# Designed miniproteins, single chains, continued (5): the designs that were tried, part 74

Each design is a single chain, and the fold is of that chain. pLDDT is the mean over its residues in the fold that is shown.

## One batch from the design tools (miniprotein)

Design m18570
Fold by ESMFold2-Fast:
Structure m18570 (fold): chain A 90 residues (1-90)
Amino acid sequence: MTLFEVSDEEEQKELEEIRKRLAELQARLDEDEDDIEALKEAVELLLEGAKLAAKALEKLGLDVEAFKKKVEEEEKKVKEYLKKLEEEKK
């Protein structure tokens, strides 16, 4: 088969864990849409998934600098939003 067969297996396992955890968090949010902890974890997990995807594409020789920068900008905005939600809990 093609190159990257060995590394693909490890990355596929990480993506499967992310998918499984996101499904659990979605179920929690379906029961309690105000579960800020579940929302925070889901967002953090989605950001980790985006970073893993960017890293995998970079390993394949694709230029992902603009995408990485955009992910970092969105991560900053999301962290500010989550901080606001946590402050509202007080």
Scores: mean pLDDT 69

Design m18571
Fold by ESMFold2-Fast:
Structure m18571 (fold): chain A 82 residues (1-82)
Amino acid sequence: SEIDEKADKMLELFKSLTPEQKEEVLRKLQAEDPVLAEAFRRIYEALENGDEEEARKILRDLFKHDPKGAEKLYKILEEVKK
């Protein structure tokens, strides 16, 4: 339930990014955590394909198996959004 709430909040944050902000997040992630950058790309591929359930699944998996990575991603997204 808490993981689902966090995943939903992050999914809304992803959906709110401009193309320029998306590129900035990818740049920051590639420099700091290439594995997390790959997760970010997969989430956006799912969203671009209209598959929000797959994007949510990837986010839930990230919070479940890599909570520190998920927290890092959330902070980068918030910072880029300003």
Scores: mean pLDDT 83

Design m18572
Fold by ESMFold2-Fast:
Structure m18572 (fold): chain A 92 residues (1-92)
Amino acid sequence: MNPLLTALAFIDTAMEILEKEPDLPVDEIVERARQRVLDGMPRPLTPEEQAALDKAAEEVRKILEEAGSPDETIQRLAELAERYAAEVEKAK
């Protein structure tokens, strides 16, 4: 998988978890999203995929900690996902 696709999958998964369980602590959202991405891979992540996932996890954590409302959190995560999706298209 392209490392940016791994990062995008993480962001999309974190957003899905937040929409289903908005009261989860930040650490639980990040860890659950990370585990779902890892479980979805037929092989261990490459170092490049792991680095991209770790970077995306840090960006998502920052949004979850800084956002003042659920609506702001979803909007900021959607903007992050759009940014990563644009970079995936450029990388092809």
Scores: mean pLDDT 79

Design m18573
Fold by ESMFold2-Fast:
Structure m18573 (fold): chain A 74 residues (1-74)
Amino acid sequence: MEEQEIRELLKELLEAAKKMNVTDEDYIRELLKGYKEFYEKYPNAPEQIKLMAKIYERIEERNMTVEELLEELG
């Protein structure tokens, strides 16, 4: 399911951010924004890029943080 894939993807991004010793939200937000911009230029991009773009859109539309999205996904 899409919700399950979003949850797993966000967990991977948070773990990567922690290893890089950066703010998890800032790091993930910049990555997701980059994927959204890429998808806007290349609509036929692979499904993973579309999924990342959807995550960013959901965060922005609902005015929530990455942490809040993870909490909602359970």
Scores: mean pLDDT 73

Design m18574
Fold by ESMFold2-Fast:
Structure m18574 (fold): chain A 65 residues (1-65)
Amino acid sequence: AQEALIAGLEALNAGDWETALRHFREAYAADPEFTRRVLEFLAQHDPWNAERARRLLAEVEAEAK
């Protein structure tokens, strides 16, 4: 769970959307509450990745329906 989250954050910082989305899907499947809180925190506090973090959260939550 935490490994996928870290890999997702690394991919997000590298601008690799597809890799970030894949890893955040894995993290969300393992721990949806923690993963959601991390992405929400980035959306509020990381000016460089805020928009991507919001889109990532929306995408992984939509797929979990």
Scores: mean pLDDT 78

Design m18575
Fold by ESMFold2-Fast:
Structure m18575 (fold): chain A 76 residues (1-76)
Amino acid sequence: AVEAEVRALLARRQELHGAPAPSEEELAAALEQFRRDVAELEAIDPRLVPLALRVLLNPDDEATRAEIERLLAEAA
């Protein structure tokens, strides 16, 4: 079952490989996943949301990444 599902996903990616833009459904799924991730972070600590957005814009922001790790450790 898992292997068949992974194979179907890879076949779909190959079909879309020549497409210049992701499908509207893929964009909708990505936005929904982003909303879920934001809600999950907010449920852990609301302070994580603006920090996560900062890291998304600047992945090399070591200070903000360290602050996220500190807050996650505090919440555990």
Scores: mean pLDDT 64

Design m18576
Fold by ESMFold2-Fast:
Structure m18576 (fold): chain A 83 residues (1-83)
Amino acid sequence: IPEEKREEFWKEVEEGVELLSRAVGFSSSTEAARNQSDEETVERDVALAKEVGKDFVIATANDLIENRPELAALAEKILAALA
């Protein structure tokens, strides 16, 4: 997390996470949506990485592993798929 532009960085990370969540159908409104398939999520996020920039998605996934442990397993799968 860059200290000199923390607010701008967090907005970009939040927008990136929201775009990833929306693109893969991630939703907090239903239990079924919360338990979405890891395979579908990884595949959708790899496709999104090609559109929004691979480096941005990798940076966002690494930040999620550090700061949002509930999403860490999913973020690690996305990183593995992009490698």
Scores: mean pLDDT 56

Design m18577
Fold by ESMFold2-Fast:
Structure m18577 (fold): chain A 67 residues (1-67)
Amino acid sequence: GSAQEAGIAQARASAQRAAEQVKAALGETPTITEEQVGDDTVITVSTSTFEGVMTVKGDGSIESLVR
């Protein structure tokens, strides 16, 4: 739905900004992966030392987890 599309766009923009900041700070290019899990879209930004995960729910809500 439109709300989920907006949430996915926001999460993608956040992942791109995080990747640019990490590359500038650490000199390492992060890997961004996107996976559909049922009605949820999971976007992961990872390096050798960092993993950030954003889950976009079917209603467009975003949950964030850093490991």
Scores: mean pLDDT 80

Design m18578
Fold by ESMFold2-Fast:
Structure m18578 (fold): chain A 100 residues (1-100)
Amino acid sequence: PERASPETLSALVRPNAELQALLEKVGETREVLTLGQILDYIMDYILKEKLIDESGDGLTVNVKGTELGKLLGRDSFSLLDDQTDLIERLLRHATLVPEP
């Protein structure tokens, strides 16, 4: 899968209640953020909860039984290969704010 473009990462989004609850666990309470900021907070959540599989390539995230896994509908994903799928699943829990 391709990496997200800088334009995609600059898109303003409003998280739904489920995604907002996850973001509050890493100290983010704003109602509107860029998609790139959401990805940064998702990485903070992964690091805080120690979800990276250190026994493998260090790129596999095990989210089974976590709120992030429940949000994404996945047990695991690759930080290298699954970025586009991760973004698409996150956007199911956020509303794009139209640029003027």
Scores: mean pLDDT 75

Design m18579
Fold by ESMFold2-Fast:
Structure m18579 (fold): chain A 75 residues (1-75)
Amino acid sequence: TPLSDTATLASNFIGEVVSKKTGTSDSVVIVEELSNPAIINELLTKVKEVFPELTDEELQALKDKILGIAKSSLS
């Protein structure tokens, strides 16, 4: 199921935050950071602060999508 417009904006925001935090657009480094549950939880907290309209279900879908991208990039 496609994400809502708000969830799409949140996904773009996550990409920007991770890029700034790692100081690189290297997909390997980004995937390693996104494999850490503490970093995922920090990102989801920031996303909820910027996009308070996101439901818990949409946040879980974003988390699952991020983990799925990370897993795909490792293969």
Scores: mean pLDDT 66

Design m18580
Fold by ESMFold2-Fast:
Structure m18580 (fold): chain A 98 residues (1-98)
Amino acid sequence: MKELFEKAMKEKDPEEVKKLLLEAGVDEALADLVVQFLKYYSKEAAQLLVKAAYYLLEGDAEKALELFKKALDTAGLSPEEKEALLRLFEALIQERLK
């Protein structure tokens, strides 16, 4: 699992990043969001989303949410966009809470 996330963080092809994340068990919606951030926002924001996905899969919801918020801030999204994406991410956390 960790090796797939390390490869995803170093990969430059957005479609290959999506394949690696899906293989690691990341939700398709979150993998698609990483691709969008990599293509249209910043590599740094996309890498923070990859880290958030990793901690979400490991069950560390607090760290996952912290990294997700940092990714949104790094991407320079509007307050309204950040709020909408945070609500979606919190729903994913609730589905994976153990």
Scores: mean pLDDT 81

Design m18581
Fold by ESMFold2-Fast:
Structure m18581 (fold): chain A 58 residues (1-58)
Amino acid sequence: AAEQIDTLKDELKKAFEMLLNNDPNAKSIGETAYNKLKKLLGDNALALAKEIEDEVLD
């Protein structure tokens, strides 16, 4: 539950950081983490992903 969400948030954050470094694995890691978050949080996963993206990119 909460521990899984925190792990997936960390994985998604790392995927965005990898994307900034042009790592070809970033998209695969990000999609996997996002799909798992979507399964746990539904529509709230998009809002959470946006928040993490804004923190990493801004």
Scores: mean pLDDT 78

Design m18582
Fold by ESMFold2-Fast:
Order: structure tokens, then sequence, then C-alpha cells
Structure m18582 (fold): chain A 89 residues (1-89)
């Protein structure tokens, strides 16, 4: 599920979890198109206000979930968490 992918990404980045890192790399290799779509969404939102980025990410997550793109949804969920955390400075 998308939330599981987001949790694996969070563990890989924050905890230096070697097993989580291996899972992230395997997912990226199996789903390069979904990784590319996630990158394009994040790049399109770069430089926009935090509130607009959060709203657009939530809309894109729902769209990805509806289309069954679990990897894209998980990557966007993690991107949303990063945006939220950057706003709490």
Amino acid sequence: MAEEIAEILKRAEKNHDEEATKKVLAIAKEHPEEVKEASEVVEELAGKPVEERLKRLEEEIKKAEKEGKEVLAGLLLYAREVVKESAKK
C-alpha cells in the first residue's frame, strides 16, 4: 500500500535502515515510470507556497490511488511529509 512505501522511505532517510534502503532501491527499479511521475510533480510544485504544494500533493496522491499507482502515491505521501516538516521550522 502507498502508506507502507512512504514509511519505508521515511525509515531509509531518517534511520539509515539498510533493509528499508534496499526495498526503496528495488521499488524504484521496478517502477521507474512512477518514480519519474513523482519527480515531475515535485518539480512542478517547486517554488510554490507551502499551502499550495500541500493541496496539490494531496490531489495528486488521491489521483494516483484511484489509478492504482501505489508507488507514485507512496512517493507523493513522503514528499508531502517532507513539505510539512520543512514548514515547521
Scores: mean pLDDT 78

Design m18583
Fold by ESMFold2-Fast:
Structure m18583 (fold): chain A 80 residues (1-80)
Amino acid sequence: GLVEVRITVPKEDAEAALKALEEELKKRGVKPQLLGVSEDGDNAVIVVVIPEKDLEKVLEAAEAVAKKIRVLDISVRRLA
């Protein structure tokens, strides 16, 4: 199945967070089916869609980003 991971960051950090996430995903050999950013008021939400088997690696990548950038929320949703 597919899983959606949503990572919420302050809007001013969105570009840096997206770049850091792309680098951390690449280090882990993860090729997301979708990688996008949506604005949500004063925040930005980075959306990652991956096969369920890659979920742990995406969460590891998000944790690595959280060491450098303030992450406000991480949510995970099964799509199918």
Scores: mean pLDDT 86

Design m18584
Fold by ESMFold2-Fast:
Structure m18584 (fold): chain A 100 residues (1-100)
Amino acid sequence: SVEEVLREMDELTKETLEQLKKEKDDEKIVELAKETVDRLVALYEEAAAVSSEAERERLREHVTRHLNELAEVLEEKIKDEKLLKEAMKYLAEKRDELLA
């Protein structure tokens, strides 16, 4: 169900944010963020394929909110400017794909 997918997205993001609080290595932070973004997008695509237009819009809004939450934490945690730019570009590209 859409409700189950939304819950799974919430749980995934919560787990990732807790791991990011403990991680000190910027490269590992970027890797974890990219893996989480890929999983969120996969959950969206799988659910959207079998959803109504209204459900798809709700899923899209939910994923976008989670991507924004991750972006805020990455800006606070990543000290290396190059790695921060890489992570933010990855999130922006995935967000644009969802909105297309």
Scores: mean pLDDT 87

Design m18585
Fold by ESMFold2-Fast:
Structure m18585 (fold): chain A 59 residues (1-59)
Amino acid sequence: MTETLTVTVEAPTAAEALAQAAAVIAELRKQGWTLTDVRLSYDAATGLYRAVITATREL
């Protein structure tokens, strides 16, 4: 069986969003999660950069 987890981080700069995403990825890897996707986008409505991290883990 495969579990899927999605984590979203938001920051006022792309560099800050990526730094937060990197920290999340490091913790997920320690917990046995495998990174499958990372998407960075800019939301003009909020003025924030959004990093969406998707990971999977086998049970």
Scores: mean pLDDT 84

Design m18586
Fold by ESMFold2-Fast:
Structure m18586 (fold): chain A 69 residues (1-69)
Amino acid sequence: AERAAANAAFHALAVQIQQAVENGASLADIEALLAQLRALAASIKDPSTRDNILATIDVIRREIERRRA
């Protein structure tokens, strides 16, 4: 149950971040969403689920930098 719930919440946050970047949201708004994603990762005791969340934070960071460049 923890893995399924965490994956669902994580996917929803990742989609929101992607849409925010695509819609030209402020860096502050994007950082707020990333902070929520990090808080989710910190609450997860399962290493595999935590690693998946951390890997996606890296993907999102690269996408933000790409669009800022």
Scores: mean pLDDT 73

Design m18587
Fold by ESMFold2-Fast:
Structure m18587 (fold): chain A 68 residues (1-68)
Amino acid sequence: MIDEQELNIAMIRIAGGVAIATSETEEAKEAVRKLTDELVEEGKKRLFSPEEVKEAVTRIFELRDEAE
């Protein structure tokens, strides 16, 4: 259980890091970093389902693309 939660948090952090590294603007980098931090904090408080992890990763990349 705890290992699964830690893995979920690691996946979200990795997705955030990739999205930040592939962002072209400071605004996009800041927006992605903030969302990633919020999702990580929520993941520390409760266990995400696999679907919730997928949605979190999707939201991170969607925000990067929208933020320009």
Scores: mean pLDDT 80

Design m18588
Fold by ESMFold2-Fast:
Structure m18588 (fold): chain A 101 residues (1-101)
Amino acid sequence: SKLEEALELFEKAVKLLKQGKAIKALDYAIKALRLVLEEKPSLELEVALGLTRIVLGVNKLINEEDVSLAKRALLTALEAVLEVDPENERAKELKKEVEEL
């Protein structure tokens, strides 16, 4: 499913963020959010996508890897996924990993 593909992209985003690669992590998170939106359209996911795009744009504009801002954007994205799929254990585990960063 597109949701399973999105979760794989979120796992890549988390791994990149752990490496300090905030810009690449945010790009993967945007791709993941777009896939979730195709399966489960919601206002919360649209807002999370918009915020993630803004954070990516800021990081690119200043040419810096702002891991703290990227972490907050990724948490918001995973929380939006859990609002549309509250029993998704894989999304819950990913959220915990990001919180521990």
Scores: mean pLDDT 88

Design m18589
Fold by ESMFold2-Fast:
Structure m18589 (fold): chain A 89 residues (1-89)
Amino acid sequence: MRETLLQFIRDIQSGKLLPSEALNSSLSNSDLLALVRAIGFPKASIGGSGEGLKQLYEALESLKTLSEEEREAVVDRVLRDGIDVKPLR
């Protein structure tokens, strides 16, 4: 999972993966939401809400500005706190 999250951020940062393509990436919807919430977008949503979807894309664009150290810190935060932000069903 760590490698998948790091690769996802790197692909967004390099332009290999567009924010609009994130929903069709190898990253699950739950892991994607955990990632965007970890970087400060708690209302991000995949569910067709205009505001939630806007926050999702703003979060993905903000990934482009992360340093290497910030990228590692975000992934560590998702892995540590991810259970608290997604249902276990």
Scores: mean pLDDT 71

Design m18590
Fold by ESMFold2-Fast:
Structure m18590 (fold): chain A 83 residues (1-83)
Amino acid sequence: SEEIDKLYEEGLKLLEEADPKTAALAKKLFDDLKNAETLFEREEALGLLEILLGVAKAVGAPEKVIEGLELILEAAEKYIESL
């Protein structure tokens, strides 16, 4: 969906500006989610994105990192809903 792609692109851009390493990890997890062949693989990728956001919040990561991860997680949730 174009809406899902926009949320993902916006989130990834914020992450790339603030924390390129976290951006690379979030991109990998989102790609893993889209390429998931099993329910386990899909839930694992989603769960890891949720954990990444939780850790970022817990350590007081920069606001752009938290916002970027929230947008990518929203894109991931909407992608699953579209299946």
Scores: mean pLDDT 89

Design m18591
Fold by ESMFold2-Fast:
Structure m18591 (fold): chain A 85 residues (1-85)
Amino acid sequence: MKDDLIKMVRLTAQSILDLSQQGRYGAANHLIDNLYTVLSSIDPEKAEEVRDLLLKARNSKDPEEAQKYVDEAIKLAEEAIDSVP
């Protein structure tokens, strides 16, 4: 269960980056909102921080900087999921 959720988070975060690099901001925003909804049911505080990092990744014009934000967002999301009993 937790491993499947972590895999979903990683795939979704990577898709957000790919869509943002393609200029498909509407689709990227939809995935950001979906991920926020899932994570906010687990840890609302970390969900807000993950969302902010994904928005920074979307807005970054540097692919390396965008990937760093995505990696940090994934790490925080994994920490939130791992903290559930």
Scores: mean pLDDT 84

Design m18592
Fold by ESMFold2-Fast:
Structure m18592 (fold): chain A 85 residues (1-85)
Amino acid sequence: VQEALDKVSQAIDELAPEVSKMSPEQKQQFAKSVAELVNAIIAGDGEKAREAAEKLAETLLQGGASQDKVDEFLKKLYEAIDLAE
């Protein structure tokens, strides 16, 4: 679980420039989706973890992140989720 959480943290840190450009409302929604993802990984709920990852992707796109950046981020999140058992 910790290895998966470390990968999630790293992927989010790489998006710091994109997140910094978000509105306060978008930042709040992003933080909520991150909490949902972390909780799902800790609970071993891969389906909910993937759902939370998709919500993060949607928030990033709405915040002005490029599709390529979002696709790379999702790939990293799915790799992290697949490591969690």
Scores: mean pLDDT 80

Design m18593
Fold by ESMFold2-Fast:
Structure m18593 (fold): chain A 74 residues (1-74)
Amino acid sequence: ALEERFARARALLERLEALPEAEAQAVVASLDEAELEDLRMAAGALAREELGLPALSAEEQAAILEANKAKAAA
């Protein structure tokens, strides 16, 4: 269920907070697309800016969403 996936993502976020920055970035970089999406969703709900994790991945996702939204609006 979505709640269980969100709970898993939250547990991963807690683990990432306990890790040094370099190790946290390495873990995030090693995640597959589905795990990254779950993590982004959980981070978004929990104020991802406070996590200070790789903004570049979040920026790419936002750019893709904006491009799709612009196409739908046109």
Scores: mean pLDDT 63

Design m18594
Fold by ESMFold2-Fast:
Structure m18594 (fold): chain A 96 residues (1-96)
Amino acid sequence: KEEIEQRLKNREKLREESLKNYDALVAKFEADPEGMTDEEAYELIKALVVKMEEALKNNDQETIKKYMELLDKVLSLYDEETRKAILKKVREDFRK
């Protein structure tokens, strides 16, 4: 029980860290999507996944749709196999 609580706290910290640069990454993507580094795009995708999970917990379908549409735009910079790999890596990072 104690160990589960510690894992939840560690996950929350990871989410907070992922959201720290969200506004800057969104602004950069909107201004120059092709100028985004792979690392910056990956960090933006992680932040979007976190925001979608929060919206899902609140049953906010409109907010989920908004973040999914932005995620699709970011993922459109990559081929299908790379998109699948990025999404898999994001899910694995948040499962730890």
Scores: mean pLDDT 74

Design m18595
Fold by ESMFold2-Fast:
Structure m18595 (fold): chain A 67 residues (1-67)
Amino acid sequence: MTEEQEKEVEGGIILIHLAVALVAARNRGDTEKAELAEKYLSRAQKAIDEGKVDEARKIVEEFEKEL
């Protein structure tokens, strides 16, 4: 795998992780955690769209600490 392909895969995993957290929170009726996941998903998506996968990784790590 090239470094570019590795970053694309990592970006996809980050977005899936946050999306799963959002859906899980919504299914539980946990509005606070759902809003938190939505905010972090939006931030991570912007970072990935700008090619900043390392920034997106830090965003998901921050999200995990907020849980």
Scores: mean pLDDT 80

Design m18596
Fold by ESMFold2-Fast:
Structure m18596 (fold): chain A 74 residues (1-74)
Amino acid sequence: MVKVLGILASDPSPIQQATVEAMRQAYRDGDLDELIVVPLEKIDDIIKKSGGTMIAPGVGIVSGEDKIKKAKEL
């Protein structure tokens, strides 16, 4: 079973409010195994270096235990 980590920037722009709420709802529904908040300046590097996907500015997903471990170490 593939684990999924959602990542949110600590200060996303107002245009991303609906996407942020959708990510929180996915976590509540169990579609995301974990949801973390990181500084805005770090999120792009965390997503790129872990092999995750940026869904919207300040919002990303990382799939798979090895990639999630890498993301958490950054």
Scores: mean pLDDT 75

Design m18597
Fold by ESMFold2-Fast:
Structure m18597 (fold): chain A 51 residues (1-51)
Amino acid sequence: SSLDQLKRWGDYMLSQGQSVEQVAKNVETAGRILGFSDEEIKEAVDYIRSQ
């Protein structure tokens, strides 16, 4: 799903050495630009913060 793609993008950014806080902010911004719902953005951000 597109939400899984957003989560995978976040995982990739974490693997490249970006901080959890920076990746969470980037995932939120990308989610808004790509038209994800507030609930989907929260799920992706919470997922990243759980790493």
Scores: mean pLDDT 86

Design m18598
Fold by ESMFold2-Fast:
Structure m18598 (fold): chain A 70 residues (1-70)
Amino acid sequence: SPFDELRKEVSEKLKELEDQKDSLSPEEVRQRLLEILTDLQRKQQELDTPEVAELLREVARRGREILDEV
């Protein structure tokens, strides 16, 4: 389903960011997180479902944890 593909894509991007965070500047980490969140917010406007809203909340929580570590 489109949601399953979106969840996989987002999860892979977040894992890549977590794996690379120590090699990136804090500004680069913030920029990548903003790109992920912005793209997901655009998709939420196109596919307004509870699953996409929950995924956006999950990404926001994990993003804050990553930012707190840098």
Scores: mean pLDDT 79

Design m18599
Fold by ESMFold2-Fast:
Structure m18599 (fold): chain A 73 residues (1-73)
Amino acid sequence: EQYEKEAKEAEEQYKADPDNPLPLMRMAVAYEKLGKYEKAAETYREVAERFPDHPAAPLARGLAEILEKKAKE
């Protein structure tokens, strides 16, 4: 499946460059597109926790909250 491959590729990119939050953001987007809202929310939370000073952190935090709510439906 295209999004599962995308998530795997992003995970490999994050392992190669763990100081870059963008691969984690791509993993979260891929999980969201797969309907794995809880896992997507956890991944966005990880971005916000590990990279609090990055411009992506506020967006990741907001998306995690939205997807946590959606996962409960």
Scores: mean pLDDT 80

Design m18600
Fold by ESMFold2-Fast:
Structure m18600 (fold): chain A 78 residues (1-78)
Amino acid sequence: KLTDEQIEKVKEKAAEVAEYLKTEEEYEELRIGVANALNAENPEEARKEMEKFIEKLKSEEAKKKARELEDLVVELLS
């Protein structure tokens, strides 16, 4: 289980990713992907859930920021 401080860091990084999103569908995928990753059984499943989300993003800048979020989530769950 993540601490409140760790959850806040995830929210801050997710907000950075959101700045690069252009559609409501991408925002929904971000919310679902992060929630699934944080509820994953292990860090490898969290990475898999984040990768599914990142694949659905339309811009390379958004994908780059989402990879930073993926690395943060995986590190915090390790």
Scores: mean pLDDT 82

Design m18601
Fold by ESMFold2-Fast:
Formats: sequence, structure tokens, C-alpha cells
Structure m18601 (fold): chain A 69 residues (1-69)
Amino acid sequence: IDNLEKMLKEEEETLKDMQAYLDAMQAKQKKDPSSVSTFEKLMLNTVKAVVSTTEHLIERIRKKIEELK
């Protein structure tokens, strides 16, 4: 249980950092689409996919903790 709670905290911290990065890049793209390169656009799509996967992982860890209580 303690190990799962530690993992949950670490994943939540990672998600927060990744979400901040996405918000900043999306704001930049909305202001001037020409300012973002094709590479940066690809990275944005990759980070979005990782965020979605991380959110799903966090939910699974939370559910597992509840099942073990």
C-alpha cells in the first residue's frame, strides 16, 4: 500500500509538470501557429498521448489502493 501511495504521488507530480508544459505550448501555438515547428507540433501530440496514459495509470493505482484497504 505505501509503495502504491508513493507511486501515485510521483505520477501526479509528473502529470502536473507535463500539463503545465502542454498549456504553455498550446498558448504559444494559439497566439502564433507559425512560431511552432513541425517537430514541436509532433512533440505536443506525443506529450498529449503520454498525459492521457498517465491519467489512466493514476486511476488504476487509486483503484488498486482502495481494493487493498
Scores: mean pLDDT 77

Design m18602
Fold by ESMFold2-Fast:
Structure m18602 (fold): chain A 87 residues (1-87)
Amino acid sequence: SSVQQSVQQALDLVRQATYLALQGRGDQAVDLVRQALDVALSVSLSSSQAQQLIDELDNLRRVARRMGLDDLVRVVDDAVDRLRSLL
């Protein structure tokens, strides 16, 4: 379905943001998280789909904290809060 395709696209964007964060590329990772959130919020997510995205964002948050990417941590926290509002 188009919803499942959008969820997969958002997950892929968050995973790519994690790889960029590991390289210290925080600004590019922020842009990908914003794109992932726009894609995710463009469709009607189920609670399980929202939780999958939150889990990937939680992984990215851990990486961002370890790398000292404070702006990325803030953007991820904001994205998680917005997705939790759908639960």
Scores: mean pLDDT 90

Design m18603
Fold by ESMFold2-Fast:
Structure m18603 (fold): chain A 100 residues (1-100)
Amino acid sequence: TVDEKIEEALKLIKKGIELFLEAAKKYVSEEDYEKIEKEIEEKLKILEEKKENGTKEEVLEAMRELQLFIMDLMQKYKIPLEEMTKVYKLFQKAIETLVA
């Protein structure tokens, strides 16, 4: 069902975020890490709100925004492509799960 797909997609997004934050600890200052963590928390709150009260399209848009935010941070902090490939694949699988 659509609800099951949204839940599976959200699990994949959360796993991707976990892996991103672990990678970021190696390449980001403690001060910048705290700011990143707070921004991700706010974007996750929006995503969860859209899951409860929004459309499938709004969930997809929020997921894409979070993916772009993380990809921009990866580029800004020069996080190695190998580390970020795992995160990217989880986000791609999440989006594919939601649209399938």
Scores: mean pLDDT 84

Design m18604
Fold by ESMFold2-Fast:
Structure m18604 (fold): chain A 80 residues (1-80)
Amino acid sequence: EREEELARLEREYEREKLHRQIATDIINSALQYELDVARREDPEKVAEVEKEIEKSQTLIKNGDERLEAEYQRRLEELRA
């Protein structure tokens, strides 16, 4: 009963982590492109793009931490 539910929760968590990793890679590639364009065409915008990169990385980190916290909370509930 709970063993099957735990295995399902783990598979769902792994799938969500993979989805987030793919999305993160796409976002990072787009931001790197914007940084490269800024360096070439408008060096004054480099600092602005760097701030957007930092903001994006913070949001991604917070999202990953929240996903991990939700997973751990559900693991504790199922182990009861």
Scores: mean pLDDT 82

